# Designed miniproteins, single chains, continued (3): the designs that were tried, part 61

Each design is a single chain, and the fold is of that chain. pLDDT is the mean over its residues in the fold that is shown.

## One batch from the design tools (miniprotein)

Design m10108
Fold by ESMFold2-Fast:
Structure m10108 (fold): chain A 81 residues (1-81)
Amino acid sequence: SVFDELMAEIEELKRKTLEALEKNKDNPEYARIIVEIAVKEAEELFEKYKPKLSEEQAKEVRERIEEMRRELEERVKKIEE
């Protein structure tokens, strides 16, 4: 389903972003840019597929994106100290 594919794509985006942050842990400025790009990609993907989702599915996608943003921002803060 579109919902299952979207959820999987957001999880994969989070995984790839965390790997990119680990590779760039010595560059806090670039780490911040990586997170901003990833969050923007997730939000654009959600907007694109939102009309094909139920209300409950849309809520779950929003919660997944918010959780991803929180984890990525926390990782950047640790890199920045």
Scores: mean pLDDT 85

Design m10109
Fold by ESMFold2-Fast:
Structure m10109 (fold): chain A 79 residues (1-79)
Amino acid sequence: MEKEIKELLEKAREHRELAEEYLRKSNELDEKAEQYLKEGDMEKARELYFQSASYTVLAIGHISASLSYEKEARRLEEE
């Protein structure tokens, strides 16, 4: 049981780290899109905004997974 709890918390941490990485990439793309928008390159800005949105969706998925693993670990501690 202790080993199982530790493995679940480790998976939660891994998903949290992936979420942070994807959010960082999303922010970088947003900044780049804003720069192209200021320069009048609407098409390039739009492409980068779509890529940023895709990374945000991936980050949300990993945040959800991390929370699920943490919740499971907590249930095992109570049983």
Scores: mean pLDDT 86

Design m10110
Fold by ESMFold2-Fast:
Structure m10110 (fold): chain A 79 residues (1-79)
Amino acid sequence: GYVAALSKKPVEQAVADLIAILEDENQHPSVRAQAAKELPGFGEAAVVPARPALEKALQDVSETVRVAAKKALKELDAL
């Protein structure tokens, strides 16, 4: 559908904010890992928007972020 321009709902905003934290290389790795872990908790609403960010995070310099992203992707694939 062509109707993409509604004000972000709280769920969509939360998912977008978590993706922004995950992709922010200036954030502490523990904070970024926590953002990745919380994304699957939003269910199907996170699957499409979070997948590219989580796949990018699999190659992150921090092992903590990589492990969290790998677990989050597995949880999204189980939905």
Scores: mean pLDDT 77

Design m10111
Fold by ESMFold2-Fast:
Structure m10111 (fold): chain A 77 residues (1-77)
Amino acid sequence: SMTEKAKKRIEEMASKDLDQFEEELKKIGKELLKLSIDDVKKIGNEMISVMMKLKAPQSHISLLNLFFGEVLKKLKE
């Protein structure tokens, strides 16, 4: 499950280029697929909140939203 350590990783990722950010999200995605839909929604909302507070680039925030949308869709299938 996603923890404070994972949130810290997202902070570090906020300063990386989009390709590196996407690769880290793919790694996180594998763990998210083991969780409930409700837990993934909570984690996604927290990660987006952290990224916004850090003033991360809009490109990264948009990609994060798309990523969680895809994870949730896969869990509902």
Scores: mean pLDDT 79

Design m10112
Fold by ESMFold2-Fast:
Structure m10112 (fold): chain A 66 residues (1-66)
Amino acid sequence: ELSPELRKAVIETAQRLAPQVKSIEDLPKAVDEIVEELKKRFPNLSDVELAEAAALALGLLMEALS
């Protein structure tokens, strides 16, 4: 489960990048950018936390396409 701070960081980063996502094909690159930014801000994240953050980011970006 994501901490409130990590969850907020995912949401804010996804909202910032959402305007750049024009189609489903843009999703992998946008998710990768979010994950790399989170790794830089939270260097001690586990693989499980990174996977959960990536899943949340994907969901938020898909919602922005709708």
Scores: mean pLDDT 82

Design m10113
Fold by ESMFold2-Fast:
Structure m10113 (fold): chain A 71 residues (1-71)
Amino acid sequence: RPRLSDEELRELSRETGLSRGKVRRIANEILRRLEAGEEIDVDELSERFGVSRDQVVVVARRVIEVYERAT
């Protein structure tokens, strides 16, 4: 299963202002949805995790990139 590296989690944490644990949870949910062929709803994820749309978009871009390289 594709995963973000510890370095990627640190970078995303710095870019978003979220903790590494929060970034990991968001990234894991996005990855689960990609694996299931589900759409990535940025607004729904923003509400679910209590983060901004911009924070979700930053995490989603990295997760999609990792997923595409692994598949």
Scores: mean pLDDT 81

Design m10114
Fold by ESMFold2-Fast:
Structure m10114 (fold): chain A 112 residues (1-112)
Amino acid sequence: NPEARKSALESLKLLLLARRLLEETGGDEAEVLKRLARYIQENKVEVPKVTGPIEDLLANLDPAMQAAVRELHAEGVSLDAIQEALIIVTQVKENNRSEEEIQEAIKRLESA
């Protein structure tokens, strides 16, 4: 399925960016979220649409992450971009995959 492959590639590329940002920021998740959401918005990355209000995104976040989401929303970053950035930040924290392992996953998927 070409569309599923394209979606998987975009998600892996965002995961790679989030891994790099997490290491560059010394584990500052709020800063990673802000940089990743801005990247998604500026590069018009295709992401799933949000159907609910901003409060749904805030409900399960710590105060630092809530502040970052509110800052992004005030700047005009879409809720779609913010939601995808939150998902990717969670994934990069839960997965112990290195930057090299993510790059190899991208390479394999591109060559398939």
Scores: mean pLDDT 83

Design m10115
Fold by ESMFold2-Fast:
Structure m10115 (fold): chain A 63 residues (1-63)
Amino acid sequence: MKFEEILKEARERIRQAPSVEEARAIMDETLKKAMEEGFSDEEIIKLSRELSAEVDRLAAEQR
């Protein structure tokens, strides 16, 4: 799977998550999958930042 596809799917899953806890679980699973797929450190860092931003947006909507 391409980096852009993993990022897009993970962002959509996080946006549709019913709770921040589930959104964080999706983020953690996505990062583990990316590491297993052999993505570079730079790609993992970018993925982490993008997914953290989506989780933070969801958390802000609950406050």
Scores: mean pLDDT 80

Design m10116
Fold by ESMFold2-Fast:
Structure m10116 (fold): chain A 87 residues (1-87)
Amino acid sequence: SMTEKLIEELNKIKEEVEKGKISPEEAIKRTIELLKKAGVPESLLESVEKLFKSIEDYIKENNLSEKEKRNLIISAIDLIIKEIQEL
């Protein structure tokens, strides 16, 4: 299904972040673009954009380790997957 494919692609982004293959910033960008292409409800897209903006601001204002940055992005994507499963 479209939902299963979307979740699979989000899990791939999580794996690439965990392995350091892509930056946290690139993972945010890819996640938002993926959701836009999938045509998720505008309310969900706005919530995701606000979540990632908050994470980016937090990272910018705090001296986080690379592991902490990756964990924040992974947790955010997990939350997004859960919201998509409720659609």
Scores: mean pLDDT 86

Design m10117
Fold by ESMFold2-Fast:
Structure m10117 (fold): chain A 60 residues (1-60)
Amino acid sequence: MAKQVTVKAVSGEGKVYESVVDYTEGEELEIPGAEPGETYLVSVFDENGNELWFGQYTAK
């Protein structure tokens, strides 16, 4: 099974999106509920709360 990760995203308007998703290494990570064209600051955490990735994401 894919690893379960927690995705936290903050929009420029200060909206916070948080979801638990199944993630397989090498797949593109999508943020549920993200508005197309908006830029988000994204943090991804594993099931133990360790940060795996941090960056900017622009929703399609």
Scores: mean pLDDT 71

Design m10118
Fold by ESMFold2-Fast:
Structure m10118 (fold): chain A 85 residues (1-85)
Amino acid sequence: MKYKSLTVEYKTDKKTAEKLKEAIEEKIGEWLTAEELKEILSKVVDEKTANEVANKVASVTKEPAQIASAEVEGDTLHITLVVEN
């Protein structure tokens, strides 16, 4: 099976980006749907923010993606995903 890595960027404030990073780092190596990611993020940020991040993931894959990394640069969250291609 062929896999492809891609990075999703979400621009917010640094404090929100750091909270999102912490929650996502706990899931590194797991295969998650956008809906499952939204549920995880809704525990640490408001529903609007969780939905915006989940929608970014849903825009690149309709299938579960493996969480590879989460990094914060200034006010931007970078999530690296592995998807089937």
Scores: mean pLDDT 84

Design m10119
Fold by ESMFold2-Fast:
Structure m10119 (fold): chain A 91 residues (1-91)
Amino acid sequence: GEEAKRLAQEAIRKAKEALETGDPNLAVEAGKLAVQAGMIAYQTNDLEGAKLALEASRLALEAAEKTGNPQGVRSARIGIRIAEIAIEKNK
């Protein structure tokens, strides 16, 4: 549904801002939103939302690695795994 796409787009926006500003808190927020987007995409069988959640999680991982935030890295990796499972479910 629309909810997963909205959350994934917000996660992408925050991850890009984290990369531009070097703010590790924005990277963590991006990771959390990407995880939520992936979970909703899984529950609602939203393939497009799941693909956006994967993109958001990968960008959040890049932001967390560049800002040196291990908690952000961990949440982004969880987001990637959730999004991959959601994509696999929606064949």
Scores: mean pLDDT 87

Design m10120
Fold by ESMFold2-Fast:
Structure m10120 (fold): chain A 62 residues (1-62)
Amino acid sequence: LDLAAIAEELARRPLTVENVIALAERHGLVLSEEDRALIAELVAAGASIATLLSALHELSQR
């Protein structure tokens, strides 16, 4: 998982649930329904790019 590329793209785009999920899937993450719900909760809570990257990294290490 290329976290540096994801970070650069998240910095250039609105932090919406759709953009975060689409970007993660483009970089090879297979997201479960639970994973998608976690991302939606983090975005709704106003999570930073660093927090979202940490969550995506954890999901990639399963």
Scores: mean pLDDT 80

Design m10121
Fold by ESMFold2-Fast:
Structure m10121 (fold): chain A 82 residues (1-82)
Amino acid sequence: GFVEELTKMIKIAGKVISDPETVSRIVGLAILALGHVLDGDLEGAIKALEEMAELIEKHADAKSQKEIRELREKAIEELKKL
């Protein structure tokens, strides 16, 4: 489900990003995405999710970038089922 994919992305961020402020921003974007889901704002949820994925990918190796892209796609598909 959406929350499970989001949690996996946050765990990857915690492994590949050493800067606590960047990790805090990623968590903030995850909370923002969840807020948009609760408001029924699918476009806002996708935008926040994509911004979070881009920020993680910027700090990630090729393997982790691939994992984030796959999790992003799964999370978007879960959102579209709402």
Scores: mean pLDDT 85

Design m10122
Fold by ESMFold2-Fast:
Structure m10122 (fold): chain A 75 residues (1-75)
Amino acid sequence: SASDVAPLVAQLLSPDPATRLAAASALAEMRDPRAIAPLVDLLRNSTDPLTRRLAAEVLGAIDPERAAAVRAELA
């Protein structure tokens, strides 16, 4: 549901790496397009390499074309 996406996206910023990994797995399984915009924001603006990697992986699972476009922009 919509209420599940926002908390999981917030958990990608958790100081606990296990929480970040669990949130990324859940978002990838849900494949909810409402996660696309926040994941793109994290991929562009996060300074944490793990958060960026997880955002890219989840974005790729939900929207491979958008993931490719953002990766090209950041290259």
Scores: mean pLDDT 80

Design m10123
Fold by ESMFold2-Fast:
Structure m10123 (fold): chain A 75 residues (1-75)
Amino acid sequence: SVLDKLQELLDNADKLSAEEIAKKIRELLPDLSPAVQAVAEDALEQAKKNPEKAKQILKDTIDGMIQLLRLEEER
């Protein structure tokens, strides 16, 4: 599932570069709901503008995406 892939990405984020994390997020975009896609796309732009904070921005965003997808499952 997309949730499992996002959790695995978050669990391994400290072993990956910001570029590797961004690539994996982009690969998951087509499988995300429009609301979660918007969050992911905004974070990818913020990471691009703030390279020193990119990894932390992407990690925080993956956590946020997981929370949003779980909320959608509860509906």
Scores: mean pLDDT 82

Design m10124
Fold by ESMFold2-Fast:
Structure m10124 (fold): chain A 74 residues (1-74)
Amino acid sequence: SDEEKARELARKYLAERGVDSPEAEKLLAEGILLGAEGLRAAQAGAPQEVLDELAKRAEELAKKAEEIIEKEKA
């Protein structure tokens, strides 16, 4: 499933950084899924405002995950 693939990618990203956080994994996986949704929407000819909103939400999830990653490294 798309969710399983997103979680696998998130785990690889975190493992490369020596982080084991279920919370960061979940946020990264949600961001990956949102990115994939944005790509599909772009291919379907969605309006630019829809694409911009999806990209913004993906960036917000990535920032939250990065905050957790930085705390876990300490």
Scores: mean pLDDT 82

Design m10125
Fold by ESMFold2-Fast:
Structure m10125 (fold): chain A 90 residues (1-90)
Amino acid sequence: EEEKLQKIKEILDEYFKKNNESEGDRLVAEAMFKAIHEKNYDEAIELFEKAREVYRKELAQAGPGTKARYEARLKQVDALIEELKREKEK
């Protein structure tokens, strides 16, 4: 549902305002654009999976002050991938 994806985007946008542009954050923004504006769920899922890999690498290198941020981003990306897979099945 487009409404649900838009709501998730709003939550992510608010989250990213507190900490800006890692490579993972850039990939998430691109994935959300593909899902919401282009309805290209396959490409969006692929971009989220790339963001997940980037966040895992960033988490491994993160200090205590940033670890929780990347853990939260990973959980959000996993949830978004699951939602897009459900939308694709409709």
Scores: mean pLDDT 73

Design m10126
Fold by ESMFold2-Fast:
Structure m10126 (fold): chain A 60 residues (1-60)
Amino acid sequence: STISRAALERAGRASGKSAAAVRRSIEQLHTEYGVPEGVALRLLEARDDAGLLRLALEGA
């Protein structure tokens, strides 16, 4: 993955998750739903990630 540890830690702080949990979420979204890693990271940085994830999955 091309996503830095600092980016994962930032997304984790925004969403209340560990960096490892954020990385796992990004990988699952990419592998299972075809969401690009950069898009998944951006959604996880948003405080309302559940609503944004739904919209991205419908639009991917």
Scores: mean pLDDT 69

Design m10127
Fold by ESMFold2-Fast:
Structure m10127 (fold): chain A 72 residues (1-72)
Amino acid sequence: KEESDKMIEEVNKLAQQGSQSLQQGDVDSTKKQAEEVKKLYEESKKKGHTESAKHGKQKYDALKRGYDSLSK
């Protein structure tokens, strides 16, 4: 289904950008990208797209763990 696939694509793009920001030590940019991923997976959950929601949450959790480490 096109909507779920589009959400996965968007999550992957944001996660890649977030990983780049994380490698550069840019906590603020990483947080922004993580929040956008969170919005996408929460929307996927509301629409019943369980696979894209699970994928997005995993990406969000990874980014959050990363920027939390950099903040300390």
Scores: mean pLDDT 80

Design m10128
Fold by ESMFold2-Fast:
Structure m10128 (fold): chain A 65 residues (1-65)
Amino acid sequence: TSGGGYSAGGAAAKGAGGDAAANARLTIEHSPLGAEASAQATREGGGPGVTEEQARAAGIAGDNG
């Protein structure tokens, strides 16, 4: 269940080192290949929207505030 993810989007860029991180995340999420991987991760119970690796890279999984 996704909730309390205020570190997503713009916050990911600030935590991970700039717009590059945010753009990479959005590109992965909106790209056919990235969307496919995210869908599979969600099906397996990894997490909705992004894979575990992408979430960690953006600091989303470990950054709560």
Scores: mean pLDDT 49

Design m10129
Fold by ESMFold2-Fast:
Order: structure tokens, then sequence, then C-alpha cells
Structure m10129 (fold): chain A 81 residues (1-81)
């Protein structure tokens, strides 16, 4: 159905966003990667996908030594689950 196709497209977009953020972070641009994922989460209609994007942003923040930001992002993701 059209709904099933939309779900597949949305899932592909979420995975691509995570991939792009990982590349940005790997180049030393952790803040830009976090901002990108947070922006993608705001534009994502499904709470489960928003949570996944925020959880990935939290992981990048943690690896960058931004523990307070990581905890805040994880708490936001948990509220969406």
Amino acid sequence: SVEDLADEIERALVLMAIGVANIIASRGKEEEAIEFLVEMARRTPRPRDQAELLERAAEIAEKAGKEELAERLRREAERLR
C-alpha cells in the first residue's frame, strides 16, 4: 500500500540521516553531526524514528565528551518511546 511504501521511505531516510551524521562526526565535526540529527528528529513524523535519531545524537555527544548534552538527548528520546 501507499502507507507501507511511505514507511519504507521514512525508514530509509532515517538510516541515511544516521549515516550522514556518522560521516560528519568522523571528520571531527561532532557538534554539526549532533545538530543535524536533532534537526532531522524535529522533521520526522514518527516518535520511534525521532527517538532513534536523538539516541544517535546522544551517542555522538557522549563520544565527544559532552556528557550533559548526551543525558539530555537520551532523556528526550526516552520520552518519545
Scores: mean pLDDT 86

Design m10130
Fold by ESMFold2-Fast:
Structure m10130 (fold): chain A 117 residues (1-117)
Amino acid sequence: MSKPLEEIKKEIPPLIEKLENDELPLLRAEAAMKLGEIAKEYPELIDELKPAIEPLIKALSDEDPRVRYAAAKAIGNIASVNPELAKPAIEALKKVAEEDEYPGVRKAAKEALKNLK
């Protein structure tokens, strides 16, 4: 079901707040994933995701691998639509791609980096 762009735009600030402040790792991961889905499904809202970039970069260092995975995937989706917007994430993504304990998280970071030039 396609929501109007105005309704999707209104979802972005609450998702950023959940990503940064929710006590439950699963809810932080869900917030990051939904931000990435917005970038992919609604590329016309890509500039509205600019405030999410720094929170997503911080989430790449989250204690929970599900949050780090979701953040890497979200940054990758943003980069696929607007690579310039995601360029601040390059250093953090390189570190995750090389050092993360979880192969799936490393792979997600490597895939995100492929969209950044």
Scores: mean pLDDT 89

Design m10131
Fold by ESMFold2-Fast:
Structure m10131 (fold): chain A 55 residues (1-55)
Amino acid sequence: SEKQRLIKEKVKLQFRTIGEITDMILAGEPQSKIDKIREEYRKKVKKMDEEIKRA
């Protein structure tokens, strides 16, 4: 179903974001830059959740 597809994409985004943040931490990136990536992730998740609601 469309809802299952959207949930799968959300899970994939979560795994990709965890990997990116992990790489940033290992590279010694500043916390402020990591926080910006987390905020962008939250915004994308909010959009996906609205799409899931409508599916």
Scores: mean pLDDT 86

Design m10132
Fold by ESMFold2-Fast:
Structure m10132 (fold): chain A 92 residues (1-92)
Amino acid sequence: MAEAQAKMAQLDQEAEQARKEAEELAKKNPERRVYILSTMEAQALIAKGGTKLATADEANKEKAQKELEEATKEGQELIERGKAEMEARLAA
């Protein structure tokens, strides 16, 4: 119980750290900024969904699974959009 709560809090802190690291990377690579930020946002969404599923009670597993699938799909779209923007900038 306490371990699971601590793990969730750690993931939230790691997501905030990852966002800061993504901003540092984006500063270093401005043409890749959209891709870097979109990828980090997508990963944070998927990680949250995965943690929810891993800690869900049997009654909530189906809902958590659906939420993870939706988060994964949204994440993929964000990554694809960011990648297209980056490629357009690199091709210019």
Scores: mean pLDDT 75

Design m10133
Fold by ESMFold2-Fast:
Parts: structure tokens; C-alpha cells; sequence
Structure m10133 (fold): chain A 91 residues (1-91)
């Protein structure tokens, strides 16, 4: 639960940082990762398996980190990577 929520928050922050730096490709990828992490968190709250929810969150955050790196947003990439780790620890 906590890992999936943390992943959603960190992924969203990474997307905002990428967008502010004009890295729209990274912002879109990080935003998609944050949405996936948020969905994982919501599923866990509805009684879905915590492991599955955390795995969804981690995969979303990893996709966001990759997009941020490709756009040249190293700070956004770091935040998304931390979110991915939090999601995996929740699994």
C-alpha cells in the first residue's frame, strides 16, 4: 500500500519537473508511470493483492524513469527510480 502510493507521488513529481524543463517526452512517460502507480494503489485499497498493486506501481515508475532519462531530465529520472524501488519493496 504505502509503496504504491509513494511511487505514484514520486512519479507525478518527476513528470512535473520534466514538463517545467521543456522535456515533454519525459514528462509524458513519467506522467503515464504515475497514473499506473496510482491505479495500483487504488486497486490495493479495494482489496486487490498488495503484491500485484506494488508490481504495477513499480513498472509504471520504471517506465517514467526511462522516459525522463531519454528526455535528459536526470532529476525526474532519479525520482521515478526511487518510486520504482518503493513499489518493489511494497511487493
Amino acid sequence: MEGAREAAELGGEGANIAAENGNYKGAMAAGAGAVAAAVGAALAERGADEKEAAEIAAKGAEAGAKGAKEAGDEKGAKLAEEAAKAGKEGA
Scores: mean pLDDT 65

Design m10134
Fold by ESMFold2-Fast:
Structure m10134 (fold): chain A 89 residues (1-89)
Amino acid sequence: KEKIEELIDEAIKVLDEAIRKLEEEGRYEEALELGIAVGLILIARGIGKRTNDYEFAAKQAVKILRQALEIVPEEFRERLEKIIKELES
C-alpha cells in the first residue's frame, strides 16, 4: 500500500512548508502545533509500517490533518484538503 505512504509523505512536506512560513512570520506557537502534528503522523506511519496496518496509519493521519487545517495558513488549506480526501478513498 505504497499510495498511503506517498500521501502521508506529501502531507508532511506541506506541513513542513507551513511550519517554515509560520516561523518566518513569528507565529511560533502555531508552528509548534504543526510540528507536533508532523510527529504524530510519523508515529502513526511507523506503526502502520511495522504492523502492516496502513488503514490505521491513514485514519490517524486524516484525524491529525483535519486538526492541522485549523492552524495552517490559508494558502496550504486546499493542498491538505486534497490529500485528506485521497487518504479517505
Scores: mean pLDDT 87

Design m10135
Fold by ESMFold2-Fast:
Structure m10135 (fold): chain A 57 residues (1-57)
Amino acid sequence: SSLKEKLLKEIEEANKRLNEAGEKMEASKSREEKLEYASEAARAMGEIAKAISDLKK
C-alpha cells in the first residue's frame, strides 16, 4: 500500500512537471528554450510511463 501510494504521488508530480514544461515551451521565444522544455516534458512522460508499469505489478 505504501509503495502504491508513492507511485501514484510520483505520477501526479510528474504530470504537474509535464504541464509546467508545456506552458514554458509555449511561453518561450527562443528555439533553444523550446527544445530544453520539450526535453523536460519527454523526461516527465518517461517517468509517468515507468511508474504506471511498476504499478501494474
Scores: mean pLDDT 84

Design m10136
Fold by ESMFold2-Fast:
Formats: structure tokens, C-alpha cells, sequence
Structure m10136 (fold): chain A 86 residues (1-86)
């Protein structure tokens, strides 16, 4: 696999771990470190000319964290996972 394919696979695995932490362990997005991680992901996606729909979903996920809307965050994270599965 290419370095880019490995990076996308890591993002997918980390999103799944965040979803599991929130749903199964009742953690908040802040407790799973989602805000800082997703800001880094957003910068990487933009620098690598990745899927505009994925970029938009990550931007909306960050906004949901700022709004403290956990349900919206989970919905958007699951949509991002679906896109990453191709």
C-alpha cells in the first residue's frame, strides 16, 4: 500500500475508535481528543487534494464538537467512515 493509502486507513481506524469511545464508553468528543486530531486530518486532506465531500464532512464534524452536539458528530463520523471504505 502507498503512504497515502496507509494514511487514509489510519484515519478510518481512528474514526472508528472515536465512535466506539463515544457510543460504547460514553466519552465525549473532547475526551477522545477528536478536536485536535480532526484539525490535523483536515489540513492533511486539503494538502493532498482529497475528496471534497470528505473535507466537508470533517469541517462539519469540527463544528459539531464546537456546538457540543454529540449526536450530530456521531452521524457525520459514520458518514465519513462510509466514504473512506470506497
Amino acid sequence: PSPKERALADIKATLQAMIDGIEKHKLTPDQVGARLYLQGVLEWLKQNDEDPELIKLVEEMIKAIEEKDIEKFLKLAKEALALLEK
Scores: mean pLDDT 83

Design m10137
Fold by ESMFold2-Fast:
Structure m10137 (fold): chain A 72 residues (1-72)
Amino acid sequence: HMDEEARKRLEELRKKAKSVPDPEVQEKILGIVEDTAARIVRAPSEEERRQILDEGEKRVNEILAEYEKKKA
C-alpha cells in the first residue's frame, strides 16, 4: 500500500530527475524512483515501506551529489 506521503515524496524525486540536464543521470534516477515505487507497493509491512522509500531517496541523493561533484 502506497500512502499519499510516499506518492508525494516519489513525485518530488521524479521532479529532481527531470531537472537534471544529463539524460543518463536522469534515466538512472527515474529507474530508481520507479523501482522504489514498485517495491513499496509490494512491501508487506509499514516499516519495510518506510525503509524502501528512505533507501530510494538516499540512492537518488547520492547520484545527484556525485553528478554535481563531477560537473563542478
Scores: mean pLDDT 78

Design m10138
Fold by ESMFold2-Fast:
Structure m10138 (fold): chain A 81 residues (1-81)
Amino acid sequence: SALFNQLLQALEDKKFAEAERLLQQLFATRSLSEEEIRQLAEAAGKVKDLPTLVTLLERAKEENASEELLEFIREQLRSIK
């Protein structure tokens, strides 16, 4: 979706406040697949966006995501240097 691509771009550009707003808009419009959450977590981890990773972990837990996805997000959080 356009919002998903805009969010990925905002993360890449390190526009963290914009990324958080886009993430909240995306959550308000639809459920994300586990693959989409994983892609967002990888992008956020790469740019060290801790608030976005925390928000993604919380949403994944609320939606009863797989333990594999939850552990992937936790690993991204731990791997930030």
Scores: mean pLDDT 85

Design m10139
Fold by ESMFold2-Fast:
Structure m10139 (fold): chain A 59 residues (1-59)
Amino acid sequence: SKIEELISKVAKPGEKINLEQAVQIFVSLGYSLREAVAIISSTGKTELTQEELIELINK
């Protein structure tokens, strides 16, 4: 899928994704930088698992 392709550009399978990488993925999916930062910051986390990131994208 497009999401899996984007994740593979920034992280290996099983690696956590930092906030900057998560923001880049959201922007690549068509979100504005402001929207991406707001969504990611709402988690209160400094790192996300790949599963958590996919859940955020799917709402």
Scores: mean pLDDT 80

Design m10140
Fold by ESMFold2-Fast:
Structure m10140 (fold): chain A 74 residues (1-74)
Amino acid sequence: SSEELAKKMRESFLKYYEEQKKKYGENKELDELVKKALETIEKAIEEKASVKEIENRFKTELMKFLDKLAEIEK
């Protein structure tokens, strides 16, 4: 189900973020991007978005997070 996929995506993303925080320390901008990504997934589920739409919305927010992470790794 779309809800099940969203739960797995949320858990995987949070675990990835936890590992990044261990490597690079806490960063408020990354925290805000994580919050936005999670809100985006939750909103997509609330709106009964398709599996593909949930994946597309999450990928968009994930790319913003990865772009910011790359700046920190400089």
Scores: mean pLDDT 81

Design m10141
Fold by ESMFold2-Fast:
Structure m10141 (fold): chain A 97 residues (1-97)
Amino acid sequence: SEEKRKEIERRVEEHRKKLDEALEKNYDKLTEEQKKLVELAELYGEMRRAYAFGDEERLREIALRKGILSRKEAEELSPEEIFEKAEKRLGEEVEKI
């Protein structure tokens, strides 16, 4: 629904703005592990945005580009399944930091 998409859009944009402000002030003081966490958070934000807007092509593209999905998975999985699998893999990468 249109209204639900606008709510998700506002929350994603607000989160992104706060993250950008925090990064601008402290990026040079971050460890390599903290920088990796930031990169994963940005990737998650991009995928969540694509999913929220129903941009199936963008969601598949990001997942393929970052090695989250194989080509076969990207062709066979639904957008919901793609996002769930990506969320799981990103969570596993965060746990390694």
Scores: mean pLDDT 72

Design m10142
Fold by ESMFold2-Fast:
Structure m10142 (fold): chain A 99 residues (1-99)
Amino acid sequence: SLAEKFREYTEKILELLKPYVKEEELEEARELAEEMVEKGEVTEAMVESAEFSLLLAKALEGDEEALKKLIEMVKSRNPSVSEEEILEKLKELKEELEK
């Protein structure tokens, strides 16, 4: 179901974000995700956004397969963006999150 996929992707994202975000902020994010599931507000677009966020988080942690899939998703939605631009943006984001 959409709700199960959304829960799974969100939990995996939060687990990967633990080194970069405070525990209180992770708990708030979990509560908001669970509230959306309980209200039946989870859409296909939300599941796709959660999948994208999970791939981004995995790529930032050095998952090469997640990085490849992320690049393909970005290029499919914005064909004018080069792989080099995507990699540079990910590098900037990683440096920003590590501070």
Scores: mean pLDDT 78

Design m10143
Fold by ESMFold2-Fast:
Structure m10143 (fold): chain A 89 residues (1-89)
Amino acid sequence: SLPPQTVTLTSPTSTATATRYFNPSEGGGQADTLVETGPVTTATLRSGTFKDRPAVTSTITSPDLQNLTWKASFAGFTEPTEITLSLAP
């Protein structure tokens, strides 16, 4: 199992924290799951190839974060990773 990765998106109006968990049930990394941490956020991870280290933090200023899509580069990914966040305003 790979360690969980945490991505925090902070704005003056909202904060979203998404934690990526790696599901080992399919041979240690064939399935990964992004689980939101916090009562006001929902996150979905899209695309990208993971290695072992996250290195992405982004600050976003937006009044409408309920349908936010954030494109990020994680240390260890060979492709850009898209994170879609849903935040209470």
Scores: mean pLDDT 40

